# Designed miniproteins, single chains, continued (2), part 19

Each design is a single chain, and the fold is of that chain. pLDDT is the mean over its residues in the fold that is shown.

## One batch from the design tools (miniprotein)

Design m4631
Fold by ESMFold2-Fast:
Structure m4631 (fold): chain A 83 residues (1-83)
Amino acid sequence: SLLDKALKKIKEIIKKEKDITKMMNEALRIFSDTFRQATDRDVRQKALDAGTKITELQAKLSRGEISGEEARKEIEKMIDDIL
């Protein structure tokens, strides 16, 4: 599915992109693209929820409430839970 393709691509980015800001921005871009391209409500909702979670993690990271590695682990866990 469109969502499965997006999740697998993000998992690859998590492993290859060491810059947390770049990784999170690329993941957000992929979820945003998935939301725009998806025709069914379930896929759109899952993409929206995932993007919201990354935005929340970016906010926590900017406030120093979590480390970049904690943010990376949270995103990886989220992707695995959806996939």
Scores: mean pLDDT 86

Design m4632
Fold by ESMFold2-Fast:
Structure m4632 (fold): chain A 100 residues (1-100)
Amino acid sequence: SELKEAERKLVIAEAILLAAESELYLVETSPQIPAEEKLKMLETAKELLEHAKKLVEQVRKTAEKLGDKKLVKKADKLLERIKELEKRIEEKKKEIEEKM
């Protein structure tokens, strides 16, 4: 069903978001990683978030069409988390570039 497919896409998007969060965590907590490698990790995290965002936007559209208010709310919360993480990645990238 469209609903089951949307729920599967949301789970995939959440897994991708966790992978992006893990990349940022390693960049923030691992002083032994060279600056150039940290910048590549942040670029990977950014690409992961772009993929997650597209999936969540598809889920939100399907949920709205089906009148599933709970799924719309879950998608909106995940989009907000993605936005905040994108901001943190950009701020961290700028910080690293300024210290190089």
Scores: mean pLDDT 89

Design m4633
Fold by ESMFold2-Fast:
Structure m4633 (fold): chain A 63 residues (1-63)
Amino acid sequence: SRLEEIRRAVDALIAGDYEEAARHAERLGTPLGRRASELARRGDSSGALEHLSEEGRQLNSQE
């Protein structure tokens, strides 16, 4: 699920594993996920977290 991919991406960012975070963000298949992946690969953990948080908010508003 997309929520599971967001959780895994966030966990990887917290662990400092930017490559794993980027892979999980890419698996979302959304514009926010692609942007989060790009930011994670650049080492911008704050920017990646903001985009992943927004993706999660949008998904939760539909569930």
Scores: mean pLDDT 82

Design m4634
Fold by ESMFold2-Fast:
Structure m4634 (fold): chain A 73 residues (1-73)
Amino acid sequence: EEPEWEEGVRINTERIRQNPNSAASWYGLGTNYGRLGRYDDSIQYYQQSLRLNPNNVTSQRNLDITRQNQQQS
């Protein structure tokens, strides 16, 4: 069983455990959960990333895309 998406979740979770103020790691979790179709979780993690770095245009864009995907599900 190929755990490539689980591996991404594991890596970003460990990074957050080491540095909970890492906006990049929260963004990574948002991306991983978005790939899994877990849009509610993805949105929460992107929001946490933006809480730490509110001017990150990439996180804002991906949050908007994830919200659109959630509405189409």
Scores: mean pLDDT 79

Design m4635
Fold by ESMFold2-Fast:
Structure m4635 (fold): chain A 70 residues (1-70)
Amino acid sequence: YADKAKEAALKEYPNAKVLDVKVDEEKKTVTVDLEIVDENGHPLLVGLKYKIEDDGKLVLEEKKIAMGKS
């Protein structure tokens, strides 16, 4: 699931740097943390949370965007 979620995240943000991939098997979720650069050159953090369906399909459940440090 980690690799599949990473591929899905990079389809949304093809130039992003993957910071972390967290698989939660009990909650059936995978969270992918990405870093992108905004128009001013500041790092922007993007968190994508995917739900693992019973058939193994990943569905984007939550998208969070936050300013990076400095």
Scores: mean pLDDT 76

Design m4636
Fold by ESMFold2-Fast:
Structure m4636 (fold): chain A 117 residues (1-117)
Amino acid sequence: SRIEELVEEMERLVEEAVRRVRELAAAGDREGLFETAGSTLAEIGRIAGEIRDLALAEGDEEVARLAAEIARLVEEASRRLGELVEAGASAAELERAFLEAAREILRLLERLREAVR
């Protein structure tokens, strides 16, 4: 289904971003890390919104709820990263915050994948 395709797209996006964020953190590239984390979270939020709208059209309240939870998590993670950047946090601190958010997103994606089967 289209929802299954979007879940796979989001999983790939998160995994690629985790690899890139780790590389940028190792290089001490705070700007590149923040840009990568921010753009990734924005795209995850967009995909989650699309999943929610599709699920609502199909009457799938559970899938819609899980997608909404991912979107909320993305908003919270984006805000947290912005606050850390303003506070002068290190690349390592930004990496930790992003990896924590990525882990939570992947956990919700596992539940989403089970719900759409």
Scores: mean pLDDT 90

Design m4637
Fold by ESMFold2-Fast:
Structure m4637 (fold): chain A 98 residues (1-98)
Amino acid sequence: MALEPLPLPDLPPRDPRVLYLIRVGDLFKPVFALPERYLPRRGLLTPEEIAELIEEYDIEAIAPATAYLELIDRRHLIEADRAAARALAEELGLPFVA
């Protein structure tokens, strides 16, 4: 399908209506995600929603985007939740960002 990608540079970088491509520490591949300050204001996206956004913005996703967004979200939780996120990263074969 020939969807025209949304022009991210034409939107404010902090607009919570737009997913921005970010990198998270040592994670090797960027994914579609909001900056950390927006994560407490949104739930995790479904795999279908992420696939639609990747197609719309023409972004390559190497790792499962839902798992990567879950790891990003969990960085804002308490120490026990960070340990769970690290275990999830190991299970998925992804580097974990502390």
Scores: mean pLDDT 40

Design m4638
Fold by ESMFold2-Fast:
Structure m4638 (fold): chain A 75 residues (1-75)
Amino acid sequence: SAEEFIEQAKRYLRQAVQAMRQGNAELAAQYADEAQRYGREGEKLAKTPEQKLEAGLVEGLAGIVRGVANIVAAK
């Protein structure tokens, strides 16, 4: 369901943020990529405006975290 994909995306996003706090930018980028994928699928399955907004926000935030993590991981 949309709710299951959105909740999984939120879990991956939390893992990505935690990895960034621990100084592991490569792991953060991996978790953020998964969060973005699950958020995108949640948005496709969303049946209400609220679910669509929530999925889109998680996908967008995951994309930002992934971008920042990739920059930090670059030497």
Scores: mean pLDDT 86

Design m4639
Fold by ESMFold2-Fast:
Structure m4639 (fold): chain A 65 residues (1-65)
Amino acid sequence: SEKAVEKARNALETTIRLGIRRGWPKERILKAAEFLINSLAEKYGLTDEQKEELLEYARKLIDEA
């Protein structure tokens, strides 16, 4: 559902922003994002396509920081 993807995206943004604020290396933030995406996919029943879209979004946010 769109609400599940929106919740996942918001949680992902919060986690990435927190990692940046804490001064984590980009590689560490990406690994944390990957772990979170897998956990959210299990919790909300996300498809592999939705997981890939979230991972691409995470990479973009981390690179633009």
Scores: mean pLDDT 83

Design m4640
Fold by ESMFold2-Fast:
Structure m4640 (fold): chain A 87 residues (1-87)
Amino acid sequence: SLGDRADVERRLAYALLAAAEEGRLPRTEEEFEELVRRGEERKPSEEDLETARRFLRAAEERADLAEEAAAALRAGLEAVRAFVAGL
């Protein structure tokens, strides 16, 4: 549903921001949930969340390209890391 999609995107944005600070992608479901929690605890601004969501949407558009999807996600993570470092 639309509500479910918005919740998923918000949780992914929290995880992406936390992963950018730690310099890694989650490798397990437990690591992903922990990153969501840490990202949310930081209470990022809506602008920070929208920046993360933009990178996630760009990565999603390449999800049908198996080998390039990981590269797009890594590029998005590096960009978010640079953004967070600039705060």
Scores: mean pLDDT 65

Design m4641
Fold by ESMFold2-Fast:
Structure m4641 (fold): chain A 90 residues (1-90)
Amino acid sequence: SAAEQERLEEIKKELKEKIKELEEKIKETDENDPMRYLLELQKKALEQILEVIEKDSSITAEEVDTMLKALEDGLKEGEERAANVKKEKE
């Protein structure tokens, strides 16, 4: 539907903005910081989700939201772990 396509375009816009934010954070992060690796993984995953939206005409906004939530849940523990390792080195 037109409403579904509009929602997918909004999600694409949000993903592009998030990718840009991650690029800026990566540039400011030390090359030896374990958080840098997770930021790069998150950026790559968001870029892959964006590509799926652009290539799969059958994908729904609900399916994309589910993928984004799974990514966020999966990265949360890794981000917390990386932050703890960084804190121990400071």
Scores: mean pLDDT 77

Design m4642
Fold by ESMFold2-Fast:
Structure m4642 (fold): chain A 67 residues (1-67)
Amino acid sequence: DKELLEKVEEVVREIEPLATREAVEAAMQAARATKGSDLEKMAAAAIAAARSLGRTDLAEEIEKARA
């Protein structure tokens, strides 16, 4: 819901300075491959990006907000 969307945006904003454009593009591709709501796609992409960068802390933030 709104809380999850805001948390996803927050995490993505933190990740973007750490990831190359290529890494962000890969995450967005994962979101596009995910079927479901836009929110589910965004959450999946942000989690994948955070894990790819070794930032499991950020991935955890989205997972707990998704509950």
Scores: mean pLDDT 74

Design m4643
Fold by ESMFold2-Fast:
Structure m4643 (fold): chain A 93 residues (1-93)
Amino acid sequence: MELADKALRVTREARSRIGDAVLSLGKRASGGALDDAGRAVATAYMELGEEFGKEVLELIIKTAEDLIKQGYSGDTALRTAASIGMRKVQDAL
């Protein structure tokens, strides 16, 4: 029960922080792209703990920002970053 409540909270907080980071660069991400990114962060927290979840969140934000600066759309950047984050989770399992 407590872990499920934490996963929901982490997903919401991750979506908010990632959305704010994308908006700070003058771009917008769809709900679907934010869902993909939030799911990667929540999976990291649930499977590998809070500290690893934080690392995956920071990796996703940094990767999305780097891709946006290279000229990619917010959606493309964030979906790519979420994929990289989820790969990091799978590699650690």
Scores: mean pLDDT 83

Design m4644
Fold by ESMFold2-Fast:
Structure m4644 (fold): chain A 62 residues (1-62)
Amino acid sequence: SSTGETLGRVAAAELVKSGAATEAEGEEIYRRAVRMGDAGASSEEIAKEVERLARELIARAP
C-alpha cells in the first residue's frame, strides 16, 4: 500500500542515513511496512511497528 511504502521508506532512509541501521536492516523495515499495508493494517499499526523496530536498532547502535 502507499501508506506502508511511504512510512517504511522514510523510516528506512532515516535509520540508514543516521547509521542506526544497515542497508539490509532498512530494507527489512521497508518490506515489513509494505507487507503490513498490503495485509490491510492501518497507518497507526504500521507506524507503531516501524517505531518499535527503529527503537530496537537505535538501542543497539553506538
Scores: mean pLDDT 82

Design m4645
Fold by ESMFold2-Fast:
Structure m4645 (fold): chain A 91 residues (1-91)
Amino acid sequence: LEEEIEELEKKLREEAEKLEPTVEWLLPAAEERAKELEAAGRKGTAEEVLEFLEELAEKYRESDPEKAKQIEKIKELLLEQHALHQRILAE
């Protein structure tokens, strides 16, 4: 089981490295959302981050489809990471 988890972590890390250029422009928007959550007395949960990415992807689908695709890839990676974390907790 631990070997399986290590393999999944490696895959997620490799995929994240491919998204480095995307992360650079996405970071300011993510930081703004984090500040909004802090001001509301909340910390970003995985679900709140996924909701933010979905909203952002919807905004860009019409104006900038390439950015929307990149956001969707990040969302997919986060969903895989969340599923992995749930498996660890179930053990």
Scores: mean pLDDT 63

Design m4646
Fold by ESMFold2-Fast:
Structure m4646 (fold): chain A 84 residues (1-84)
Amino acid sequence: SEARERLDRAIEDAREGAELYLEASKDPSKSSQVAGGAIRVIGAAFEVALVVRKNPSLRDEAVEGARSLPPIAREAVLAALEGL
């Protein structure tokens, strides 16, 4: 399913964004990369919510995907699914 592939990509984007955010946060010279990671997490969280709104049967898979993420990305995805 294209919707499932889109969901899986959004979960992966959220993971990559969170990893960038967390690593860049350890280095005071990388504030732009901290912002970039945060923006990626937010965008990915909205993408997950949009996919689930059009495909409600994917909600449980989206929640499972969110649970595999670092806390900051997990929180963002779950909040977006609740209609932030």
Scores: mean pLDDT 87

Design m4647
Fold by ESMFold2-Fast:
Structure m4647 (fold): chain A 69 residues (1-69)
Amino acid sequence: SMQDQWDQLARTGADDIGRELGASPQQKQQIYQLLRQMLQAAGAGDIDAMTQYQQQLQSFVDQLRQQQS
């Protein structure tokens, strides 16, 4: 299903990003949620929502990088 495909993509993306950042399971869950919401917005054609979630994801990733410094 489309939901299964988005869940798989979001999980894979969160695992990849989380691995690069040394993220905790809780931080990976946050990345997963943001990716999942972004994919759903994109699938619905909601470009504004997709852009907002993409910006939130980038901000969260930047915060995690700062914590590793």
Scores: mean pLDDT 85

Design m4648
Fold by ESMFold2-Fast:
Structure m4648 (fold): chain A 96 residues (1-96)
Amino acid sequence: SMVEEIIERLKEMMRRGEPAEKIFEEALERVKELPEEVQKELAEELLEAVKGEEKELEKEFPETLELAALQLIRRAREEGLEELKKEAEEEKKRAL
């Protein structure tokens, strides 16, 4: 899906050590190309994930596009961490 392609690109930027501001700018540009329904769904996913802090997050990032971009970054970080965990487990098996 287009969302998965964006997540993979963000993961590559994170692996290269790109600054957070550049990653956010890339996420915002890519989010603008998504259908409005998908943008809203991503924003809602982020707000549900930060349950109890929704009002504070919306105060700092009132635009749906910004919330959607943050959710893509969040998903990219979570997927990257899961891949790193799998790589670490395989290396541990090889070192034993």
Scores: mean pLDDT 79

Design m4649
Fold by ESMFold2-Fast:
Structure m4649 (fold): chain A 88 residues (1-88)
Amino acid sequence: MEALRARIRELEARAAEAYEAGDEAEAARLAAEAAKLRAKILLPDDPEVVEEVERLLDEAAEAYEAGDYEKAIALEDEAAELVRKALA
């Protein structure tokens, strides 16, 4: 798990750098990758929820690349809500 935690920190740092540089598509892609790894750490006993979170985050990254920021935000919010409900 140390390697996954280190990778999450690296991806989050790179996402922040991309966002500050104005590259929202790259920032979203890196943030989605970090969020997918976090879901695996937070929900080790719920692979179906992890799979759905990964699907939503991949769709969000694609929406950012297409310039559909409203759709991307909605998908990210849905992924976050799934993680929150699974942890409750």
Scores: mean pLDDT 81

Design m4650
Fold by ESMFold2-Fast:
Order: sequence, then C-alpha cells, then structure tokens
Structure m4650 (fold): chain A 85 residues (1-85)
Amino acid sequence: SPRDQLLQRAQQLYSQAIDYYGDVLKFGSSEQRDEAQKLLDQFFDLYDRFLQLYDDNAPLSELQQVLQQMEEIVKQLGEIEKKSK
C-alpha cells in the first residue's frame, strides 16, 4: 500500500541517518560531531512522530509531511558526513 511504501522509506532514512552519523563520529571534527548529534536527535523525534502517525492510521498527507522533514535532516547529515572525510 502507499502507507507501507512510506514506512519502508522511513526505515531506509533511519538506516541512512545512523550510517552518516557513525561516519561523522569516526572522521569528523568536534564541531561536526556536535552538529550531527543535534540533527540525529531531531531525526529521532521525527521518526517517533512518523511511527505514532502510522500506528494511529493518520492521513497519508500527514505521513508525507513528516517523511519530507526526515529526508531534509538526512540530507543535512549527508552534507556533514561528506565534509568530514
């Protein structure tokens, strides 16, 4: 279903966020690690919100809005990761 596709995408973003964060911890500066930690905390809040909306059978549009915010955070994490190498 469209909802299950969004859940799968959210799970993919979760895995990507963890991978980017791990690389920043390994190769980044103290400042980059602090920025990545802040972004990861924001990502986890959004991911928890996504799961709550999914479990509550919220409208597809609400799931898409949270997913878009999650994608933006992962993009920012990826930019920090790229600069840390």
Scores: mean pLDDT 91

Design m4651
Fold by ESMFold2-Fast:
Structure m4651 (fold): chain A 88 residues (1-88)
Amino acid sequence: SARDQFLALVQRLIDEMTKKLVENKGSARQQMALGSLHTAFQISRVLDTDIGTMHRIIRGQLAAVKEEYPELRDLIDQTLQQMDAIVS
């Protein structure tokens, strides 16, 4: 389903960003931004939040991650385009 594709895409992005954070010894601010995204995603899944609302929440959290971790900008922007294609 579109929902399953969206959930898998967000999880893969979080996993890849977490790997880069660990490899690059990311700052406390980067850890907090990524942690906030991960928490928002997990809560949205537990509450069975609709895909449109989840997309808006995740988009907002990713904007905060891009602010604290500019090196991930291209990865995040590419993933946002894929999310838009699934949700539209």
Scores: mean pLDDT 88

Design m4652
Fold by ESMFold2-Fast:
Structure m4652 (fold): chain A 62 residues (1-62)
Amino acid sequence: RQHSDNFKQEAIAYFNRLLAEGNPHAAKVTGKKFGVKPKTILDWVDEEGVQALVEAVNKVTA
């Protein structure tokens, strides 16, 4: 893969910061900052959300 986990985490953090600031172009601005398409940022955010849900369910059922 071309992107490290640290790179993805930094991109997600930057995206979330822009959303908290009320920026309506958070995905586009983050994509431009990190040199990736806005869709890629949204895909990474969705992937992280799914991973967090799986970990939460696993903890509750264990």
Scores: mean pLDDT 72

Design m4653
Fold by ESMFold2-Fast:
Structure m4653 (fold): chain A 70 residues (1-70)
Amino acid sequence: PDSSQLGAEVRKLVDKSDVDEETRNKLLQIADELQKPNPDTQRINQLLNSLSDEDQKLALDILNEAVVKL
């Protein structure tokens, strides 16, 4: 699967999701990173780990849904 397609799907799911502004902004930053030619996995992990446990679970659920839709 193309990581740029994954990033695009994350953006669509975030637009339809009822997540808070902080979680939304971090998911969009993850989508930006995924759409780069060489995604920085350390940056993606840092963004995920900067969320609360509850918000991190929501973010991972969105990422998993995006992967399933590819």
Scores: mean pLDDT 82

Design m4654
Fold by ESMFold2-Fast:
Structure m4654 (fold): chain A 58 residues (1-58)
Amino acid sequence: KEKAIRELAEAIQNNAPAATLKRLADKAGLDGAEIKRLYEEGDLLGIADLLVEKLLEL
Protein backbone atom coordinates (compact mmCIF):
# COMPACT_ATOMS: atom_id res chain seq x y z
CA LYS A 1 0.00 0.00 0.00
CA GLU A 2 2.79 2.42 0.96
CA LYS A 3 4.64 1.61 -2.30
CA ALA A 4 1.54 2.27 -4.44
CA ILE A 5 0.84 5.58 -2.64
CA ARG A 6 4.50 6.59 -3.11
CA GLU A 7 4.27 5.81 -6.85
CA LEU A 8 1.15 8.01 -7.07
CA ALA A 9 2.87 10.87 -5.19
CA GLU A 10 5.92 10.64 -7.50
CA ALA A 11 3.65 10.71 -10.58
CA ILE A 12 1.99 13.90 -9.29
CA GLN A 13 5.41 15.51 -8.68
CA ASN A 14 6.46 14.57 -12.25
CA ASN A 15 3.27 16.07 -13.81
CA ALA A 16 2.12 12.70 -15.14
CA PRO A 17 -1.01 12.51 -17.34
CA ALA A 18 -4.36 12.39 -15.49
CA ALA A 19 -5.02 8.90 -16.90
CA THR A 20 -1.79 7.63 -15.28
CA LEU A 21 -2.79 9.17 -11.93
CA LYS A 22 -6.22 7.49 -12.12
CA ARG A 23 -4.61 4.09 -12.76
CA LEU A 24 -2.07 4.50 -9.93
CA ALA A 25 -4.78 5.74 -7.53
CA ASP A 26 -6.97 2.71 -8.35
CA LYS A 27 -3.95 0.47 -7.71
CA ALA A 28 -3.39 2.17 -4.33
CA GLY A 29 -7.00 1.48 -3.31
CA LEU A 30 -8.17 5.07 -3.79
CA ASP A 31 -11.03 6.33 -5.96
CA GLY A 32 -9.09 6.88 -9.19
CA ALA A 33 -11.91 8.86 -10.80
CA GLU A 34 -12.00 11.28 -7.84
CA ILE A 35 -8.20 11.68 -7.83
CA LYS A 36 -8.26 12.33 -11.61
CA ARG A 37 -11.01 14.94 -11.18
CA LEU A 38 -9.17 16.75 -8.36
CA TYR A 39 -5.92 16.71 -10.36
CA GLU A 40 -7.64 18.17 -13.45
CA GLU A 41 -9.20 20.86 -11.20
CA GLY A 42 -5.76 21.65 -9.71
CA ASP A 43 -6.92 20.68 -6.20
CA LEU A 44 -3.62 19.22 -5.01
CA LEU A 45 -4.57 19.84 -1.36
CA GLY A 46 -7.67 17.64 -1.80
CA ILE A 47 -5.48 14.90 -3.25
CA ALA A 48 -3.04 15.23 -0.32
CA ASP A 49 -5.92 14.83 2.17
CA LEU A 50 -7.06 11.60 0.48
CA LEU A 51 -3.50 10.21 0.49
CA VAL A 52 -3.05 11.02 4.20
CA GLU A 53 -6.41 9.41 5.09
CA LYS A 54 -5.44 6.24 3.20
CA LEU A 55 -2.04 6.06 4.93
CA LEU A 56 -3.64 6.55 8.39
CA GLU A 57 -6.27 3.83 7.74
CA LEU A 58 -3.76 1.22 6.59
Scores: mean pLDDT 76

Design m4655
Fold by ESMFold2-Fast:
Structure m4655 (fold): chain A 62 residues (1-62)
Amino acid sequence: LPVALTLRISSGGDSPHPGVTTIYVTEDNRLILEYEDGTIVFIDKEGKEIPLSEEEKEKLLA
């Protein structure tokens, strides 16, 4: 039977993270995301985003 294949990639919201510029990896293999606007976010073991200050980022990376 003939099948119609239509591949549409509508990238409009696959991530709520506009402008991620830098990704850091901690000793516990967790991620820290730095954004163009200076926002820093820590990804915990559950995948939850936790906002961080610059001092908290340094503490986790040191």
Scores: mean pLDDT 65

Design m4656
Fold by ESMFold2-Fast:
Structure m4656 (fold): chain A 74 residues (1-74)
Amino acid sequence: MSAKDLLEKGREYAKEGKVEKAADYTREALKLDPSLIKEASEVVKMILEVDPRSKKAWAVSNELASLELKKLKE
């Protein structure tokens, strides 16, 4: 399964309110392809709109911020 397929599943789970599964799939996608920061960020935003208290979603958000900083390095 490609990283983009995993992000698609993440979006589907986020729409269903299955926040933890959405976060897990988004995390797995980033693990396979860290260049998908922009697309993964959109999915995490959807998850946080559904459940702003999800610790898993915040963990993925922090991983995205870290990857973004590394890409900008500067």
Scores: mean pLDDT 79

Design m4657
Fold by ESMFold2-Fast:
Structure m4657 (fold): chain A 81 residues (1-81)
Amino acid sequence: SSVLEALFAELKALVEDPSASVEEIENAAMRLILTAAHHRDVALLERLIAYLRERLPDLSPEKAAAVERLIAYAEAVIAAL
């Protein structure tokens, strides 16, 4: 889906931006996760989880904690599909 790829690109830009807030990252991630869930796109949710796990060591503690919660949420969404 072009929409899902665009939402993923937006989230990546926010995660890679040191000035982006935790709230901006959480809002973008939540929109992507819920949109992917609506489309039952497990492959994209798995790609998202892999990306977020790879980025964890490079994040501030506050962003890392938020991203860990987002990973857990995405995993729960996959389990419910």
Scores: mean pLDDT 91

Design m4658
Fold by ESMFold2-Fast:
Structure m4658 (fold): chain A 90 residues (1-90)
Amino acid sequence: MISMEEFREKLKKYNEEVRELENEFQEILDKNNASKELIEEAQKLHDEFLEKEEEAIETGEKDPDKGLKLLEEAVEEYKKKMEELAEKAK
């Protein structure tokens, strides 16, 4: 079982990783003059990630192990979907 402090450290680490990936993703969209529709899909994906991250944080306050699992699943899904949209932009 992880502690609440360990959960918060993992959350900070994943937020930093996601920010770097989002910056790289934005550069790909800009470089390839991504369509308005693709940009809107990217925004929806970001909004969905934020909702899942909030759920993971709320869950983690009661159960850090469960919260971390939800956080890791949300980050992994967001990364995969960003990669799929990046390929569509190329």
Scores: mean pLDDT 85

Design m4659
Fold by ESMFold2-Fast:
Structure m4659 (fold): chain A 81 residues (1-81)
Amino acid sequence: EAAELRAKASKLDSVEDMSEEERYKVAYAVAVELGEALAKEKGVEFALKKLEELAREAEEAGDEVTAEAVREAARELEKKA
């Protein structure tokens, strides 16, 4: 379960056959789905914290495109709360 969440997060970084625009779209879609699932199970506050952790990890890895996509997903999730 924790390993499965890490595997899904790793797919935000492991996109070899996509342009930056396609990577952004995939990262955004996955982040929205993950955020909504976490908000349903553990609440919006926990989901926002987890998305911020993922964005920070992406920035530390040098993937600013993924970090921006994840943060945009977090903003949309907060808007619904």
Scores: mean pLDDT 74

Design m4660
Fold by ESMFold2-Fast:
Structure m4660 (fold): chain A 75 residues (1-75)
Amino acid sequence: SDAAIRADVDEVIEAAKKRIQESKSLTPSEQKKIIETIERALDILIERVKKYAPSLLEEVEAKVEEIRKLIEEVE
């Protein structure tokens, strides 16, 4: 259902925000590995939304872009 997909989206986005914040105290090498893991999870999320809930795609892409912007701020 769309409600289930929306809940999964919110869970992934919130987990990503937390991991980015926690990564700020880590070494650059460790940060890179965490960022790569987050980016992979976001790509999987977008592909799932495209397949099962395409009407939600625009709002999910906007949320993903906010996470990518946070990643750029950490570098």
Scores: mean pLDDT 85

Design m4661
Fold by ESMFold2-Fast:
Structure m4661 (fold): chain A 88 residues (1-88)
Amino acid sequence: PLAILDALRAALEATLAETPEVPEEVRRALLLGLEAQEARARGDEERAAALAAEVEALLPAVEANLEVAQEAEDRAIARARPAVEAIA
């Protein structure tokens, strides 16, 4: 549901603010990925497809920085866990 995605996005934004070592392209890809999921959850298929295309264009940068991207995502998930558990 949207509430869980909103909690994850807030946690990701906070995590990325604390991790300046994450390249801007990777940061953008992670945030756009969650926006695409939110758009799909809202039934906005056109927006979701457009956001997914932007993420796909950023995949080479994410692939080059997989460990940094994975670490940021894991930290965001850990940060969001109490809020997600409260919603779910």
Scores: mean pLDDT 80

Design m4662
Fold by ESMFold2-Fast:
Structure m4662 (fold): chain A 81 residues (1-81)
Amino acid sequence: KKKEIIGLARAVINGAQTLKEKAESLGDEEVKKLAEEAINHAQRALQYAEDGDLETAQEHVDRARKLYEEAKKKLEEILKS
């Protein structure tokens, strides 16, 4: 559903912004780049969902979620080190 894609995309944008800020404070370029890519895909998902292209929107939100989870996992590993 369009509403579900929009909700997921907004959640990724908010979460990835927080991860990006944390990565910047730690000087971690890899986590920062993953967070930026997650934000970019989530923003594209919002645009395609607004345009009614739900198939392309779903692809972008799925990619955004994957990148966000990768960034989150890498940041947690760094913090445990």
Scores: mean pLDDT 85

Design m4663
Fold by ESMFold2-Fast:
Structure m4663 (fold): chain A 67 residues (1-67)
Amino acid sequence: SIKEELAEILQTRPESIEIKTDEKTGKKYVKDVNGNYWEASFYIEYVKEKQTLYVSEEEKEKNKDKL
């Protein structure tokens, strides 16, 4: 489920992820750390992109290698 996927990506518990469904469109929205709601699919991709950037920074810190 979207909730479980986000929990894994954010390294938190699924129950900590707040999801709301828009009754008119059926789209799911996720509450971020600042209390703002984002479409779940967009937010998942956004978080995954941030994780990719974090891994690149981690390689730089650990190995001093080319990014």
Scores: mean pLDDT 66

Design m4664
Fold by ESMFold2-Fast:
Structure m4664 (fold): chain A 63 residues (1-63)
Amino acid sequence: SFSDIVQEAAKAMQEGDIDKLKKQVERIKKFVEESSGLLASTAATLADNLEEEIKKKEKEKEK
């Protein structure tokens, strides 16, 4: 479910597991494509925020 994906993403953020976080973001994006309305909008916003966090962590790691 979407709630399960959100919980897994939160755990990945807390653990600093970028690979797991990326996997959950991909799942959220798929959920957005398969859904509509407020749930899809909320999920899309969450995915964008998580992608920005991933990009920041990746840039720090590459430097």
Scores: mean pLDDT 77

Design m4665
Fold by ESMFold2-Fast:
Structure m4665 (fold): chain A 98 residues (1-98)
Amino acid sequence: SDSQNFAQDFFNNNIVNSMSTDQQNQWINSIKSGDPVGPLSGIMSLFIQQYQQSTGTSISDSDAQQGFDVIKQQFESLLGISISDSDYQQAFNQAMSS
C-alpha cells in the first residue's frame, strides 16, 4: 500500500540514516528496562506527521495500522528485538492520541 511504502521510506530516511549511536543506545536501554512503547510510539507519531505533511491529508486508522506494521517490523529488525502485541497496541494508541 502507499502507507506501507511511505513507512518503509520514512524508516530508512528518518530513522536508520538519521539515528545516532546515542539515540540507538537510548532505545536499547529503554527496551532493556522493559519499555519499548515510548520509543516505538515516538517513531509512529513522527511517521503520522511526515505522512500528513507529504500528502496534505489526515491519515486514516487503516493506513496508520498498515504503516505502523512496517515500522514495528523495521524497529524489531534494527534492534534485534521482538515487540509483544500488547506493547504494539499501547504504542499505536499513544501515537494516535492528539
Scores: mean pLDDT 79

Design m4666
Fold by ESMFold2-Fast:
Structure m4666 (fold): chain A 65 residues (1-65)
Amino acid sequence: MTVEELVRRGIEILRKLGRDEMADAVEKAAKQDPRHPDVLRTMQRAAEEAGDKELAEEIRRALES
């Protein structure tokens, strides 16, 4: 999965969880650096809360890189 796809999926999850302000903040931060650790950590937590284990694992690998 590309980092762009990962960020897009994470933002979609945040919006589904009703965390629109957090989704907006992540979208803004991702425009500056989509690989920023804070962006990736926020997406990982969102994926875990949504039960998307595959997305959470992909994000974990991106953080370890």
Scores: mean pLDDT 78

